# Designed miniproteins, single chains, continued (2), part 4

Each design is a single chain, and the fold is of that chain. pLDDT is the mean over its residues in the fold that is shown.

## One batch from the design tools (miniprotein)

Design m4113
Fold by ESMFold2-Fast:
Structure m4113 (fold): chain A 71 residues (1-71)
Amino acid sequence: SPEPTEEEKEAAREAAEELLEEMKKEYEEGASKEKLVSLIVAAQLLAALAGDKELYKKIKEEGDKMLKELE
């Protein structure tokens, strides 16, 4: 698989951080579980592409908490 460039990793990190904030906003606004799952998955994939393990963990923990609250 092609290795992402440092610029692509930085862009992915920024996008993951933006999606994490969007997840929080959508959850606060009463978004559907389906919409939240889509945002969580997208944010995790971008954090993984960025190689940012701490951001990935933060997204997973926040997402898992949000989904549990909706059960």
Scores: mean pLDDT 85

Design m4114
Fold by ESMFold2-Fast:
Structure m4114 (fold): chain A 59 residues (1-59)
Amino acid sequence: LYDEAYEKLKELLKVVSEKEAKAYVMHEVYKLSLGEIAKALGISKATVSKLVKEAKEKV
């Protein structure tokens, strides 16, 4: 839900980049597909996959 995602995003922003935090929240909290996140962020699916993986390693 919006409030839960916002709280998680704030915590992530302290340890990961904003792009990594957004990709992580969209994938893990909102459960969006890599293609949906790629469209929302204006980047490739491969880049989204890398951002989610990098965020998971830091969390």
Scores: mean pLDDT 76

Design m4115
Fold by ESMFold2-Fast:
Structure m4115 (fold): chain A 76 residues (1-76)
Amino acid sequence: YEKLFKEGLAYEKEGKYEEALELFQKAAREAEKNKDYVGAAEAWSRIARIYREKFKDNESAQKYFDKSLALQKKAM
């Protein structure tokens, strides 16, 4: 998880948002597989933010924010 998430952050910093999304999606799936719901929620929240802020896709952003929130509730 940590390696994939950090690589995603590096691509995001460079403005390579499509590559960042792929890495965050891989990180989220790995975290979910390991029942790391906090890590998965963080990765999905990052994905949602990129869709909203960089792609101006509010519909996809809302979908991924909802997924992040559901995972946060699971972590409690």
Scores: mean pLDDT 80

Design m4116
Fold by ESMFold2-Fast:
Structure m4116 (fold): chain A 63 residues (1-63)
Amino acid sequence: GIEEAKKLVKEAIEAAKAGRFDEANRLLMQAIELMKKAGASREEIMKATVEVADAITEGIKAA
């Protein structure tokens, strides 16, 4: 459900910050699918996508 999707987003953020970009993208896509099934809004999906993108930027800068 939505709580499972939120956990996957947090895991995607951590993976992205650690430079594991492929894992971050996979986790984000799983989270988006769960959000869609749970009836999440387009805005909620966009927020999750932006948070992971920001984390990827941080991961690149830290490398």
Scores: mean pLDDT 82

Design m4118
Fold by ESMFold2-Fast:
Structure m4118 (fold): chain A 115 residues (1-115)
Amino acid sequence: SEKLQRVRDLIELLRAIVEGDGEKRIELMDKLKLDKGTNPLEIIKRALRLIVELALEKGLLSEEEARELLKKLEEVSNLDELEKIAKELREKTAEDPELVAFLDEIIELIEKLKK
């Protein structure tokens, strides 16, 4: 799935930022066609939006739950609120091991960015 690959690339970009891997950061930003000034908050929002879309496609979320999560993602402006959304999404997607693994990595990386 192209969406699954985009989620992986966004998570790897977040990891490169956290670890200070400038070369990998530049490579992944180019691959993802992101502006070099794109901040971690926007990268996390993009990853979580794609996971909401994937969860909706898999029947793990109702259309109403997906709309509410996407609205929260549009309105959120800080890492604490993004972490809460990621944890809520993890609970709703608990039956899908791949989406849970992505969300666990995102939550770990958010905690590292908050230091």
Scores: mean pLDDT 89

Design m4119
Fold by ESMFold2-Fast:
Structure m4119 (fold): chain A 57 residues (1-57)
Amino acid sequence: SASEEAKKAADAAAVGAAARGLAPEEAQRIMRDTGLKAGASEEVVRRAAEGARKGAE
């Protein structure tokens, strides 16, 4: 489902952001831009970007 897909994207993004050592704002921006360019849904992109920020914190 879209909800499960969004959660998995957020969790994966959080792990990836932490591993890269990115600043929270930078991690969120990069994930949002990348997801939008890849054609992911707005909900998946939003959750992934939030996850990336949280992982980088």
Scores: mean pLDDT 76

Design m4120
Fold by ESMFold2-Fast:
Structure m4120 (fold): chain A 87 residues (1-87)
Amino acid sequence: SADAEAARAAAERLVAFLREVAELLPDPALAERALEAARLLEEAAELVLERGLTPEAERLAREAERLVAEVVARAPAAVAAALERLR
């Protein structure tokens, strides 16, 4: 479906971005959180492709959003640098 394909494409782009952020983070604990967010988004996207937008997929995406918000709040410079690399 168009929704599932759009969700997969968005998740792929966001996963690539989060991996780039992790490479720029000097704090290993924050890098692990960025990578965990990427993993959760990959799982959510796979679940959406298999079963559609389920409560489980929504929960995984919401947890990923929480981890991203934490990384952005604690390391805004690394996030800004990763965004510049995507230009």
Scores: mean pLDDT 81

Design m4121
Fold by ESMFold2-Fast:
Structure m4121 (fold): chain A 58 residues (1-58)
Amino acid sequence: SNMEKSKKLIEKAKELKKQGKYQEAVKQAFEAVKADPDNKEAWDTLKEASQALAQSGQ
């Protein structure tokens, strides 16, 4: 389902962020939002990854 796909992408984005791979984390979080636009956690994950990327200077 779109919800399951979004959840898996959120998990990938969080792991990439933990590894300092912020650009890749943003990409996976954006795909999570596309898979399920009604999932608040997907939007929150995209926001957090985007903020981390902006602060990292990558």
Scores: mean pLDDT 86

Design m4122
Fold by ESMFold2-Fast:
Structure m4122 (fold): chain A 74 residues (1-74)
Amino acid sequence: MLSREEQVEELVDAAETLLAKAEEALKQGRIDEARKLLEVAEFVLRVLEGNPHADPERVAALRERARELREKLE
C-alpha cells in the first residue's frame, strides 16, 4: 500500500510523463494526440492543485510547461 505522499508523488510523475509524451507527439506532427495528452495532464494538475502533499515547485513548473504546450497547439 502506497502512503498518501507516495500516491501524490505518482500523480506528479504521471503529469510529467503525460506532458513529455504530448511534447513528443507535437514534435512528430501528431497534433490530435498531443492535445489529448495535454488535456489529461491538465486534469491531473488540476487535481493536484491545493493538495498539501504535492511539491508546489514541481506542480508550478509542470503547469508552466502545460501552458507553453497549449500556446504551441493554438
Scores: mean pLDDT 82

Design m4123
Fold by ESMFold2-Fast:
Structure m4123 (fold): chain A 88 residues (1-88)
Amino acid sequence: SPAEKALRAGKYEEAVKLYEKEIERFPDNAHAWTLLGEAYYKLGDYEKAVEAFEKALKIDPNNLTARRLLAEAYRKLGEFEKAEEVEK
């Protein structure tokens, strides 16, 4: 996917735009929400990362990658109790 190539190349702003387009077409794609969250996380936009990871987990509650990254994003925001709750 062009979005995944942008993400792997460190083109995080480009990755965000490409994943946002993907989500407009397929809003229930938990994988796209997870990678959008990762792109936001890499940009330091931890609040938007949390929103994207929470959406991924509402679609796929067993997404271990989204759960781990959500906990990491909460830690970056200083929300340590929320990070522990997500990992339980």
Scores: mean pLDDT 89

Design m4124
Fold by ESMFold2-Fast:
Structure m4124 (fold): chain A 56 residues (1-56)
Amino acid sequence: SLEEEIRRLAEEVMRLQDKYAEAEAAGDTPRVAELQAELDKVSRRLQEAIERLRAA
């Protein structure tokens, strides 16, 4: 369901945010860049799923 998809995506965003914070604290610039790209991608998918649920 869209609700399950949203929950899964939200959990993935939180997981990536934790990894991002860890990489940022470590000064790991390449990993920070990779994680930012993944966060942007997953966040966009989450927003799309929320909009679909709102339209249903």
Scores: mean pLDDT 86

Design m4125
Fold by ESMFold2-Fast:
Structure m4125 (fold): chain A 57 residues (1-57)
Amino acid sequence: SRREALLRELGELAERELEEARRALEEARAAGDLHAEIGATLRVIGLELDLELAGTL
């Protein structure tokens, strides 16, 4: 169904965005930029919650 296709696409997109956000967090930590690290951490948390709400966890 269209709903199933949309949920799958959203899950795949959120999973890819989460991977990118985790990489950004690692880069911020490596750079010692605490401000960037906080921002990246909040983004990771937000994306993990989005994935949970989408039922992919």
Scores: mean pLDDT 79

Design m4126
Fold by ESMFold2-Fast:
Structure m4126 (fold): chain A 87 residues (1-87)
Amino acid sequence: KKKELLEKAKEAFKKGDLLTAAVYAAELARLGALDEAEKLLKKIYEEAPDKVVQAAILVALGEIYKKKGKFEEAEELYKKAKELLEE
């Protein structure tokens, strides 16, 4: 259930397994825990070691904003992810 996924995501984040934490956060978003997933992905973004990981997190955040109906905010996140990979 959502609580178990949230705990697994937090545990992965504490261990420095940012990719696994992001995967659990994306699954939380898919199950409708959008606010918890958004908060966790923002924390992972702050700890992200390189532009490729940062871009992946921004895309995941964009998908969450899109599911919340924040389409303009989602487009800005996708644009930022593209700029990180191209610039």
Scores: mean pLDDT 81

Design m4127
Fold by ESMFold2-Fast:
Structure m4127 (fold): chain A 89 residues (1-89)
Amino acid sequence: MSKQELLNRAIGLILRAIGLEIDLRALEKTATPEQRPLLEQARRLIREARRLAMEAMTLVDSDPEKAQKLLEEAERLLEEAERLLREAR
């Protein structure tokens, strides 16, 4: 993967995380007590995914292999967050 491809992937994951945060905030307004733990877990996963994607952006030039691994982990966390948000709907 090129440095530009890693940067584009990181930006895409950050935008995806922002979209999920908007969905999460909407769901929290109408959440039942049973749904709240799922939403809290999703929030933690989204936050961690954003952190990893931002870290990957700083490593694209110095350590592209580590950047790629961080982006793969960020994507995995966002997929899990999306699953939890679907369960809460």
Scores: mean pLDDT 87

Design m4128
Fold by ESMFold2-Fast:
Structure m4128 (fold): chain A 55 residues (1-55)
Amino acid sequence: MKELLVEIGAAELREAGASEEEVERIRRQLTEMAKAGASVEELARRIKEAVERVL
């Protein structure tokens, strides 16, 4: 579930116009957060903030 959310987040960042380097950095950060026990809510919030920053 969390893995799918990370992939969705990466796709949303690309759609928003983020560079591939930025997408990979955020994707790595989300993966580390998930491994550290971050909730789905926390991951979704981080994705939203990253997309807003690109837009």
Scores: mean pLDDT 79

Design m4129
Fold by ESMFold2-Fast:
Structure m4129 (fold): chain A 67 residues (1-67)
Amino acid sequence: SAREKLRKRLKELEEQIKKATTIEELEKLLDEALDLMDEAVRLGDLETYQRAADLISTIVKKIQELK
């Protein structure tokens, strides 16, 4: 299902965020997380939306820590 694809992509993003060491990598992951959040809104999947929002917060925090 579309929701299972989004959740799989969230897990992949979570792993990539943990491995990311540069601002450039984190900015690319931020764009991907924003796209997932938009798709979750379209599907009415509030749980996936909240999880994507949490990942965005994590990415933003890591970018700020690298500055």
Scores: mean pLDDT 83

Design m4130
Fold by ESMFold2-Fast:
Structure m4130 (fold): chain A 69 residues (1-69)
Amino acid sequence: SSTEEEAKRLGELTRELSGDERLAGLAETAKRLELGDKSAQVSPEAEARAQAALAEAEALLAEREAALA
């Protein structure tokens, strides 16, 4: 499912950016997606939040890579 997929991806990105306090909110979002996966239906709002969180995490990773030249 897309929610599980996005939560997994977010978890991987969070591990790669380990120690970044900005990821605390992203970890919370991942937990919400995990809880949402238990429901029979995932809301479009939950999926939108997951996509936004992934985009933010990827942007943070790119920023970190640029800074670590």
Scores: mean pLDDT 61

Design m4131
Fold by ESMFold2-Fast:
Structure m4131 (fold): chain A 97 residues (1-97)
Amino acid sequence: SEKQLELEILAAFVAMLAALAKRIADRSPNPEEVKELAETLQEAADVLLSENPDIEKLREYAEKLREIAEKSTDPDVRRLAEVGARLIEEAIKLLEE
């Protein structure tokens, strides 16, 4: 279905953001923050690809990414977290249609 393909595309982008977060870890002044960002993005991507994605878990991941974006002083971490949250929020809208 069109909705299934759109969810798979969103999940692929979220997984790509997780991979990018892992690549910036070595230059991060806060490696624990980058690890949390990468793990949150990967877990969200896994939920999006699951049968009957849990909307409440996706909301929790989006909120956590928003918190990471607000608290981080690293512009790369802020950007990846903000984009990740937005993609998850779009996936939630698609799932609620």
Scores: mean pLDDT 87

Design m4132
Fold by ESMFold2-Fast:
Structure m4132 (fold): chain A 71 residues (1-71)
Amino acid sequence: SKEELLALLERAIARLRETHPEVTAALEGVKAMLEAGASKEEILAYLEALKRHPDPRVRALAAELAELLRS
């Protein structure tokens, strides 16, 4: 659900904020879209763009989040 995804994002942001700023920024972007009421399709498009990010951790995260949204 949207609420479950938001909870996962908040936990991940808190854990990674100080050690992985690029990953944290990507997570905060997804969270902001969810809080702004972006559609599932809009969020999936953002995550597809993140799959082309130069940081492999951001790419892996984008793939994981897209899978959660599709389920």
Scores: mean pLDDT 79

Design m4133
Fold by ESMFold2-Fast:
Structure m4133 (fold): chain A 88 residues (1-88)
Amino acid sequence: MKPATVELTETVTGPGIKSTYKLTFDAEAEIEGDTLTVTLASRTITFKIESKEGDTYKVSAEFTETFTRADGSQVEVTVKLEGTVTLK
C-alpha cells in the first residue's frame, strides 16, 4: 500500500436522518484495476475510481449500515462517500 491523503464528503441518509460531513485524513491506499482501497486502523474502505489526474484519484463508495434505535427498532442508513485520494 502507498501513503495517501484522503479528502471525502460523507453523506448519511435514512428515515429522519440526513447528515453531511467533510473528512480529511492520512491513510494507506492500494489501487487494483478500477478500484482504490483505503486502510484506516482496522477498517478497510473500497472505492470506485471515477477519474485520475496525476497522483489524485476521484473516488466514490456507497454502502448501507444498520443502526439500532433506543426503542429497539432497526434503521437502515445509506452512507455515500465522494472525494479525492492523493498519493504521497
Scores: mean pLDDT 79

Design m4134
Fold by ESMFold2-Fast:
Structure m4134 (fold): chain A 77 residues (1-77)
Amino acid sequence: AEANRRALREGVELAAEMVKAGKSAEEILKEAERLREEGADPVLVGMLEFPGLLELGIENTPLGPEEVRKRLAEEAA
């Protein structure tokens, strides 16, 4: 249980770092795929995939990717 919470936090932190570095949703999803191929924790990979998909989908939503990034940062804290 604690290990899952740690993997979730690490995944969210990594996703936030990539977004802050200017990586696109596609770049984040490619990184998630690479990590999965390398045998990374499925929970961590899922946390990267989820923000990447949200960023891609939310390009056309009223909230926008900025709001999603803000909420992800809040969750990681």
Scores: mean pLDDT 65

Design m4135
Fold by ESMFold2-Fast:
Structure m4135 (fold): chain A 55 residues (1-55)
Amino acid sequence: AKEKAYEAAYKLVKEKGYLTEEDIKELAKKYGISVSTARKLALEAFRKVVAEKQA
C-alpha cells in the first residue's frame, strides 16, 4: 500500500513537477493511507526528483 502510494507520488512529481493538496488527498484515499502519511511520501518523492535533476 505505502510502496504503491510512493510510486504514484513519484510518477506525479516527475510528470507535473509538483503536487497539490488535492493530489495528496487523492493518494491517501486511493491507497487507504492517512493524509499525513501521503504528505510524507509526496515530500520524499519530490526530494528524490529534485536530487535527480541536480545530479
Scores: mean pLDDT 78

Design m4136
Fold by ESMFold2-Fast:
Parts: structure tokens; sequence; C-alpha cells
Structure m4136 (fold): chain A 58 residues (1-58)
């Protein structure tokens, strides 16, 4: 089945969050420990969840 408009919006938000995270990671990659990388990954997930929640509230 084709993705719903809501799914397409979530996918677009995921791409934007991933692009922002990739830019941030690229600047920090040489200075991150494994624990800091894991924490950053959790933070990226939190940012995506917040953007989805904000989009649903609009």
Amino acid sequence: APPTPEQQRHDALAVEVAREAYRELKEKADNLSQDEFDAFTVEVGRRLAERIAAARAA
C-alpha cells in the first residue's frame, strides 16, 4: 500500500533530523567516545519524537 500522508510527513521529518544529526556528527566524529556516541543516538531519537509530536499538535 502507498504510504499515508501522515507516514510521508514522518518520513520527511526523519530525513531532516538525520541530515541535522549527520552534520553535527561529522563535526564531532573524531572526538566522540562510544558512550558519547550512544548518548547522541538516543538524543537524535528524542529530537525526532519531539518534531513528530509538534507536527501532530499543529
Scores: mean pLDDT 76

Design m4137
Fold by ESMFold2-Fast:
Structure m4137 (fold): chain A 61 residues (1-61)
Amino acid sequence: DLEELYKKALKKFMEIVKKEKPSEEISDEEALKLLKEILEKDLNLPKEKLEELIEKFKKSL
């Protein structure tokens, strides 16, 4: 389920941001880069599905 995988990726993203950049502002570009790396490493999804989740995240920013 893509939605479950997306939620899992967001959880990891938040944990990394909290650990490495507590009280620091993260840029949209940096956030997108980090999420893309998490999705590529954890999901091994085809490029089309990866782009779909990145697009969804962009709309949330």
Scores: mean pLDDT 73

Design m4138
Fold by ESMFold2-Fast:
Structure m4138 (fold): chain A 99 residues (1-99)
Amino acid sequence: GKEELIREAAEVIKKAVERAVELYGTEAVDEALDKAGLKDLSAGYVITSSPEELAKRLTAEQLLRLAEQLLELGREKGDEELIELAEKAIELAKKALEL
């Protein structure tokens, strides 16, 4: 159902954020969070939270905005794996929104 899609999107986003933090640092992800309108969140919060906690904290619309910013980061860095993770998160979030 919708809740399962939100949880799956959160899990994929967590993987994308963990990769981006490892390769590009927390500042790059914090900038993506700010651009997504999630200024109250940090890269550290995302990597330390479970997918279930993220799914309770974030709406499908917020997960979609964050996934789109991670996609832009992946494109800017030429990171094919980050692009694939971000695109998967976008797909899951859009399905949750019935887009």
Scores: mean pLDDT 88

Design m4139
Fold by ESMFold2-Fast:
Structure m4139 (fold): chain A 61 residues (1-61)
Amino acid sequence: MAETNRIIGLVLRAIGDELEGNYEQAAKDYEEAADIARQSGDTELAEFYRKKAEELKKKIE
């Protein structure tokens, strides 16, 4: 349960960072959310956020 709240907080922060053009920080927030989801056994959610982080990194480079 606490893990879900942490993931939500990270995702909201990532969305805010993305809207402000802070793609590096947004990607980091999504990577951390993906890591927590994977550790909790939610592989589908972890893959989703990992892909989001990768896409954001491509916008920088």
Scores: mean pLDDT 80

Design m4140
Fold by ESMFold2-Fast:
Structure m4140 (fold): chain A 76 residues (1-76)
Amino acid sequence: MEEAERLFEEGKRALEEGRYGEALALYLEALSIYVDELGPDHPKVAEALEGAGRVYEALGRHDEAAALFAKAREIR
């Protein structure tokens, strides 16, 4: 769990610094670990999906961002 939290925080930092490809990879790695360890309906899975959605939004890929945000809302 500590590893997934670290990846999530690194993803947030990468997004803030404009490193969108790195941010996306970090959020998706955290997402994978959260799903495997906590299950697909856990709030931390929603947070990782929201992070990845923000990266797609920053890249102008609004349809992909919307899909991830919708999935996160289903969990919450």
Scores: mean pLDDT 83

Design m4141
Fold by ESMFold2-Fast:
Structure m4141 (fold): chain A 87 residues (1-87)
Amino acid sequence: LEEAAERARRRARESTLRALAAGLGERLLATLREELAALRADTSLSPEEARLLAAAAEGVAEAAEEAGDEETARAARELAEEARRKA
């Protein structure tokens, strides 16, 4: 699982850097906010799913921080924290 989580984080980071370079930051921010709201409403997430989601969200936050997109980074960190609570 730790290897899968690391892969999820790395893939999310790479995908986010590409999306931000393409000018899709506002769409990404909206998606993160929607996912956070959905996660808060969902009580059935497994610990494994929660760990993978948290890792992916951390990857998004890392990429957004590197790109200087503080709003997207903050939203991604909030999603990662909520996912960790579900684990």
Scores: mean pLDDT 81

Design m4142
Fold by ESMFold2-Fast:
Structure m4142 (fold): chain A 60 residues (1-60)
Amino acid sequence: MPKLAVATEDVAGAGKSVLGLKKGDIVEILKEYPDGLVVAKNLKTGETGLVGMSHLEILP
């Protein structure tokens, strides 16, 4: 099953690198980095990008 998370706060996107989120958006985590960054896909918008794990809550 895909690893899903919910955005805990709004995150402003920056160019093509940083994933924009609205609080409550569901994302699929594609890759995790040891420094707490992830590559994620916003399932609402279809966009992919980098986001900090501090802005996400992993779903069970």
Scores: mean pLDDT 78

Design m4143
Fold by ESMFold2-Fast:
Structure m4143 (fold): chain A 96 residues (1-96)
Amino acid sequence: SKQKIINRIAALTLLAVGHLIEAERNGDEEKAELYRKVIELSLRIGKLVDEGKITPEQAEKLIDLLETALRNIDDPEKAESLIKQVEKEIEELESK
């Protein structure tokens, strides 16, 4: 469902924004940058869904990867790897 995906993107974006504020407050620039990237990619997924360039199932998989990155934020290498995987997939979809 398109609405289910939009709701998941909104929830993920709000969660990442809350974590970003806390990371910036604590001076954790490495985590802050990862949260900013999750916010950016979440919004780009939303745009792809709105433009019909991605299926709901593809969008759910990308959102699942970003949620997994947030759960692994204390492992920056793993979080960054997952974020880069999502970014590459989004760039490929945006090029079509």
Scores: mean pLDDT 88

Design m4144
Fold by ESMFold2-Fast:
Structure m4144 (fold): chain A 96 residues (1-96)
Amino acid sequence: KEAEILTDKGGFYYRQGKAEEAIKYFEEALKIDPNNPWAYLLLGETYFNLLGDYEKAIEWYKKAIENAKKVYGDSLEGKILIERAQKLIEEAEKKM
């Protein structure tokens, strides 16, 4: 899917430490699929790991949890994403 390709591009730039480019591609992915929980999670990780913006990271992780519940319900994929996002919120709160 087009949104998945854009999320993958964002992830590629994220792994290179290129926050601006990563954010741009994740935001483009969300314009196509606004309920994409992985794009929200990766936006949060970009703000947390590359920008040190813990408050903004928590906002994105909360959106990832909300959308994972909406898209995946009680599926294993949803549970994995929600658990990861909850742990990352706890880590971000400890740094604030």
Scores: mean pLDDT 87

Design m4145
Fold by ESMFold2-Fast:
Structure m4145 (fold): chain A 86 residues (1-86)
Amino acid sequence: SAAATARALALHLAKEAVKAASDVELTKELIRGMGRAMRYATPEDIEEVAKYAQEEIEKAASPEDAKRLNEELERVAAEAAAEAAA
């Protein structure tokens, strides 16, 4: 299904964002890509992928970078959830 493909793509981009966490600008672009993919996923999948990304970014990035990256993540996840619910 399109939703299953969107979830798989969003999770892949989340994992790539975690790997790139030392490069804040690259990681923000990966988070934005994840947000675009999540627009086609279920609200439950959006919540799960966003939670995974938040927890892993907090482990991988400095506290200052994790804060900036999680602000972007919260924004794109909220936008994706609103669009998925519509």
Scores: mean pLDDT 84

Design m4146
Fold by ESMFold2-Fast:
Structure m4146 (fold): chain A 58 residues (1-58)
Amino acid sequence: GEAELREKAERAVAGLEAYLASHGLSLTDEEKEELLKEALASGDPTRVLMRYYLEKLE
């Protein structure tokens, strides 16, 4: 349901925050909100974050 999608999106963004922190990077509140918004709109938080990793971190 929508609650499960939101939980999944929040977990995925938290994982990205932890990964970035391990590399001395951080997400702004605005970037975090935008990623959550895109994850919820797409219905696929994992895909949104994988694209972010490929474009920004590799």
Scores: mean pLDDT 76

Design m4147
Fold by ESMFold2-Fast:
Structure m4147 (fold): chain A 86 residues (1-86)
Amino acid sequence: TKEEAEEYKKKGEEAFKAGDYETAIEYYQLSMILLLPEIKSKEDIEELKKVVDNLAKAYEKLGNLEAAKNVREEGYKLLEEIEKKL
């Protein structure tokens, strides 16, 4: 549900602030998985974009620049495809 996606996003943000970037990545991924089937508005797309950006930043903090780039490229392509279907 969207509520569960928001909760995992918050947990990811808390982990990120604590410097636990691996845990932040796990929570952001869970947030994305739960939010994807619930997207029905431009606001939902903006919410998903924020999760994608936060996920990429967590990978950057771990020094995994390749994963960060892939997350942004794949995430933004997915967002564009979803927007076309709205």
Scores: mean pLDDT 85

Design m4148
Fold by ESMFold2-Fast:
Structure m4148 (fold): chain A 56 residues (1-56)
Amino acid sequence: MPETLESRILELALKGEVHKLVPNAPEELIEELRRAVVNADQEKIAELTKKLLSLL
C-alpha cells in the first residue's frame, strides 16, 4: 500500500486512538506520541512511532 503503517499510527495518534492499532502499547507511550504530534516534534514522532511499531 502507498500508505505506510507509520502514517496510520500518526493518524490514530491525532485522534487519540493508537490503542486500536497497537492494543499492547503502554498508555504513557501513546500519550507521549500524541503530545509529540500536537507539538509537531518530528524527531520525537519518528522515535515514538518506531517504538510502537516494535510492539506489533
Scores: mean pLDDT 73

Design m4149
Fold by ESMFold2-Fast:
Structure m4149 (fold): chain A 110 residues (1-110)
Amino acid sequence: MKPPPTAPDPIRVESPASVLSDEAREALGRFFENIRRLVEKGIYIPPFEVSPEMTEEEFEALMDRVIEEVKKINPDVSDEDIELLREAVRDAYEAARIGKGRITVRGITG
């Protein structure tokens, strides 16, 4: 994978925040806080994308893939950290569906 350019934030939200509902903004806030906590612990977050058009089945498959990849890259990751990751990915999906915008995580090393 080509190394990302120097960017201040490894997380991109492809929706104008100024037009998001309070519910979408709250879900995005929880997502950012949870991902930040994992990254500050040195946990690598693999690249993933959630869109407002994803079905529940597609989302479940994405969740399983992200968790499996995190476990492979971070063999010492705790069950508590996996729960935090699961909540973060779910909040991203809720934010995408409510806000009608795509959320992309490019993957980062801590």
Scores: mean pLDDT 73

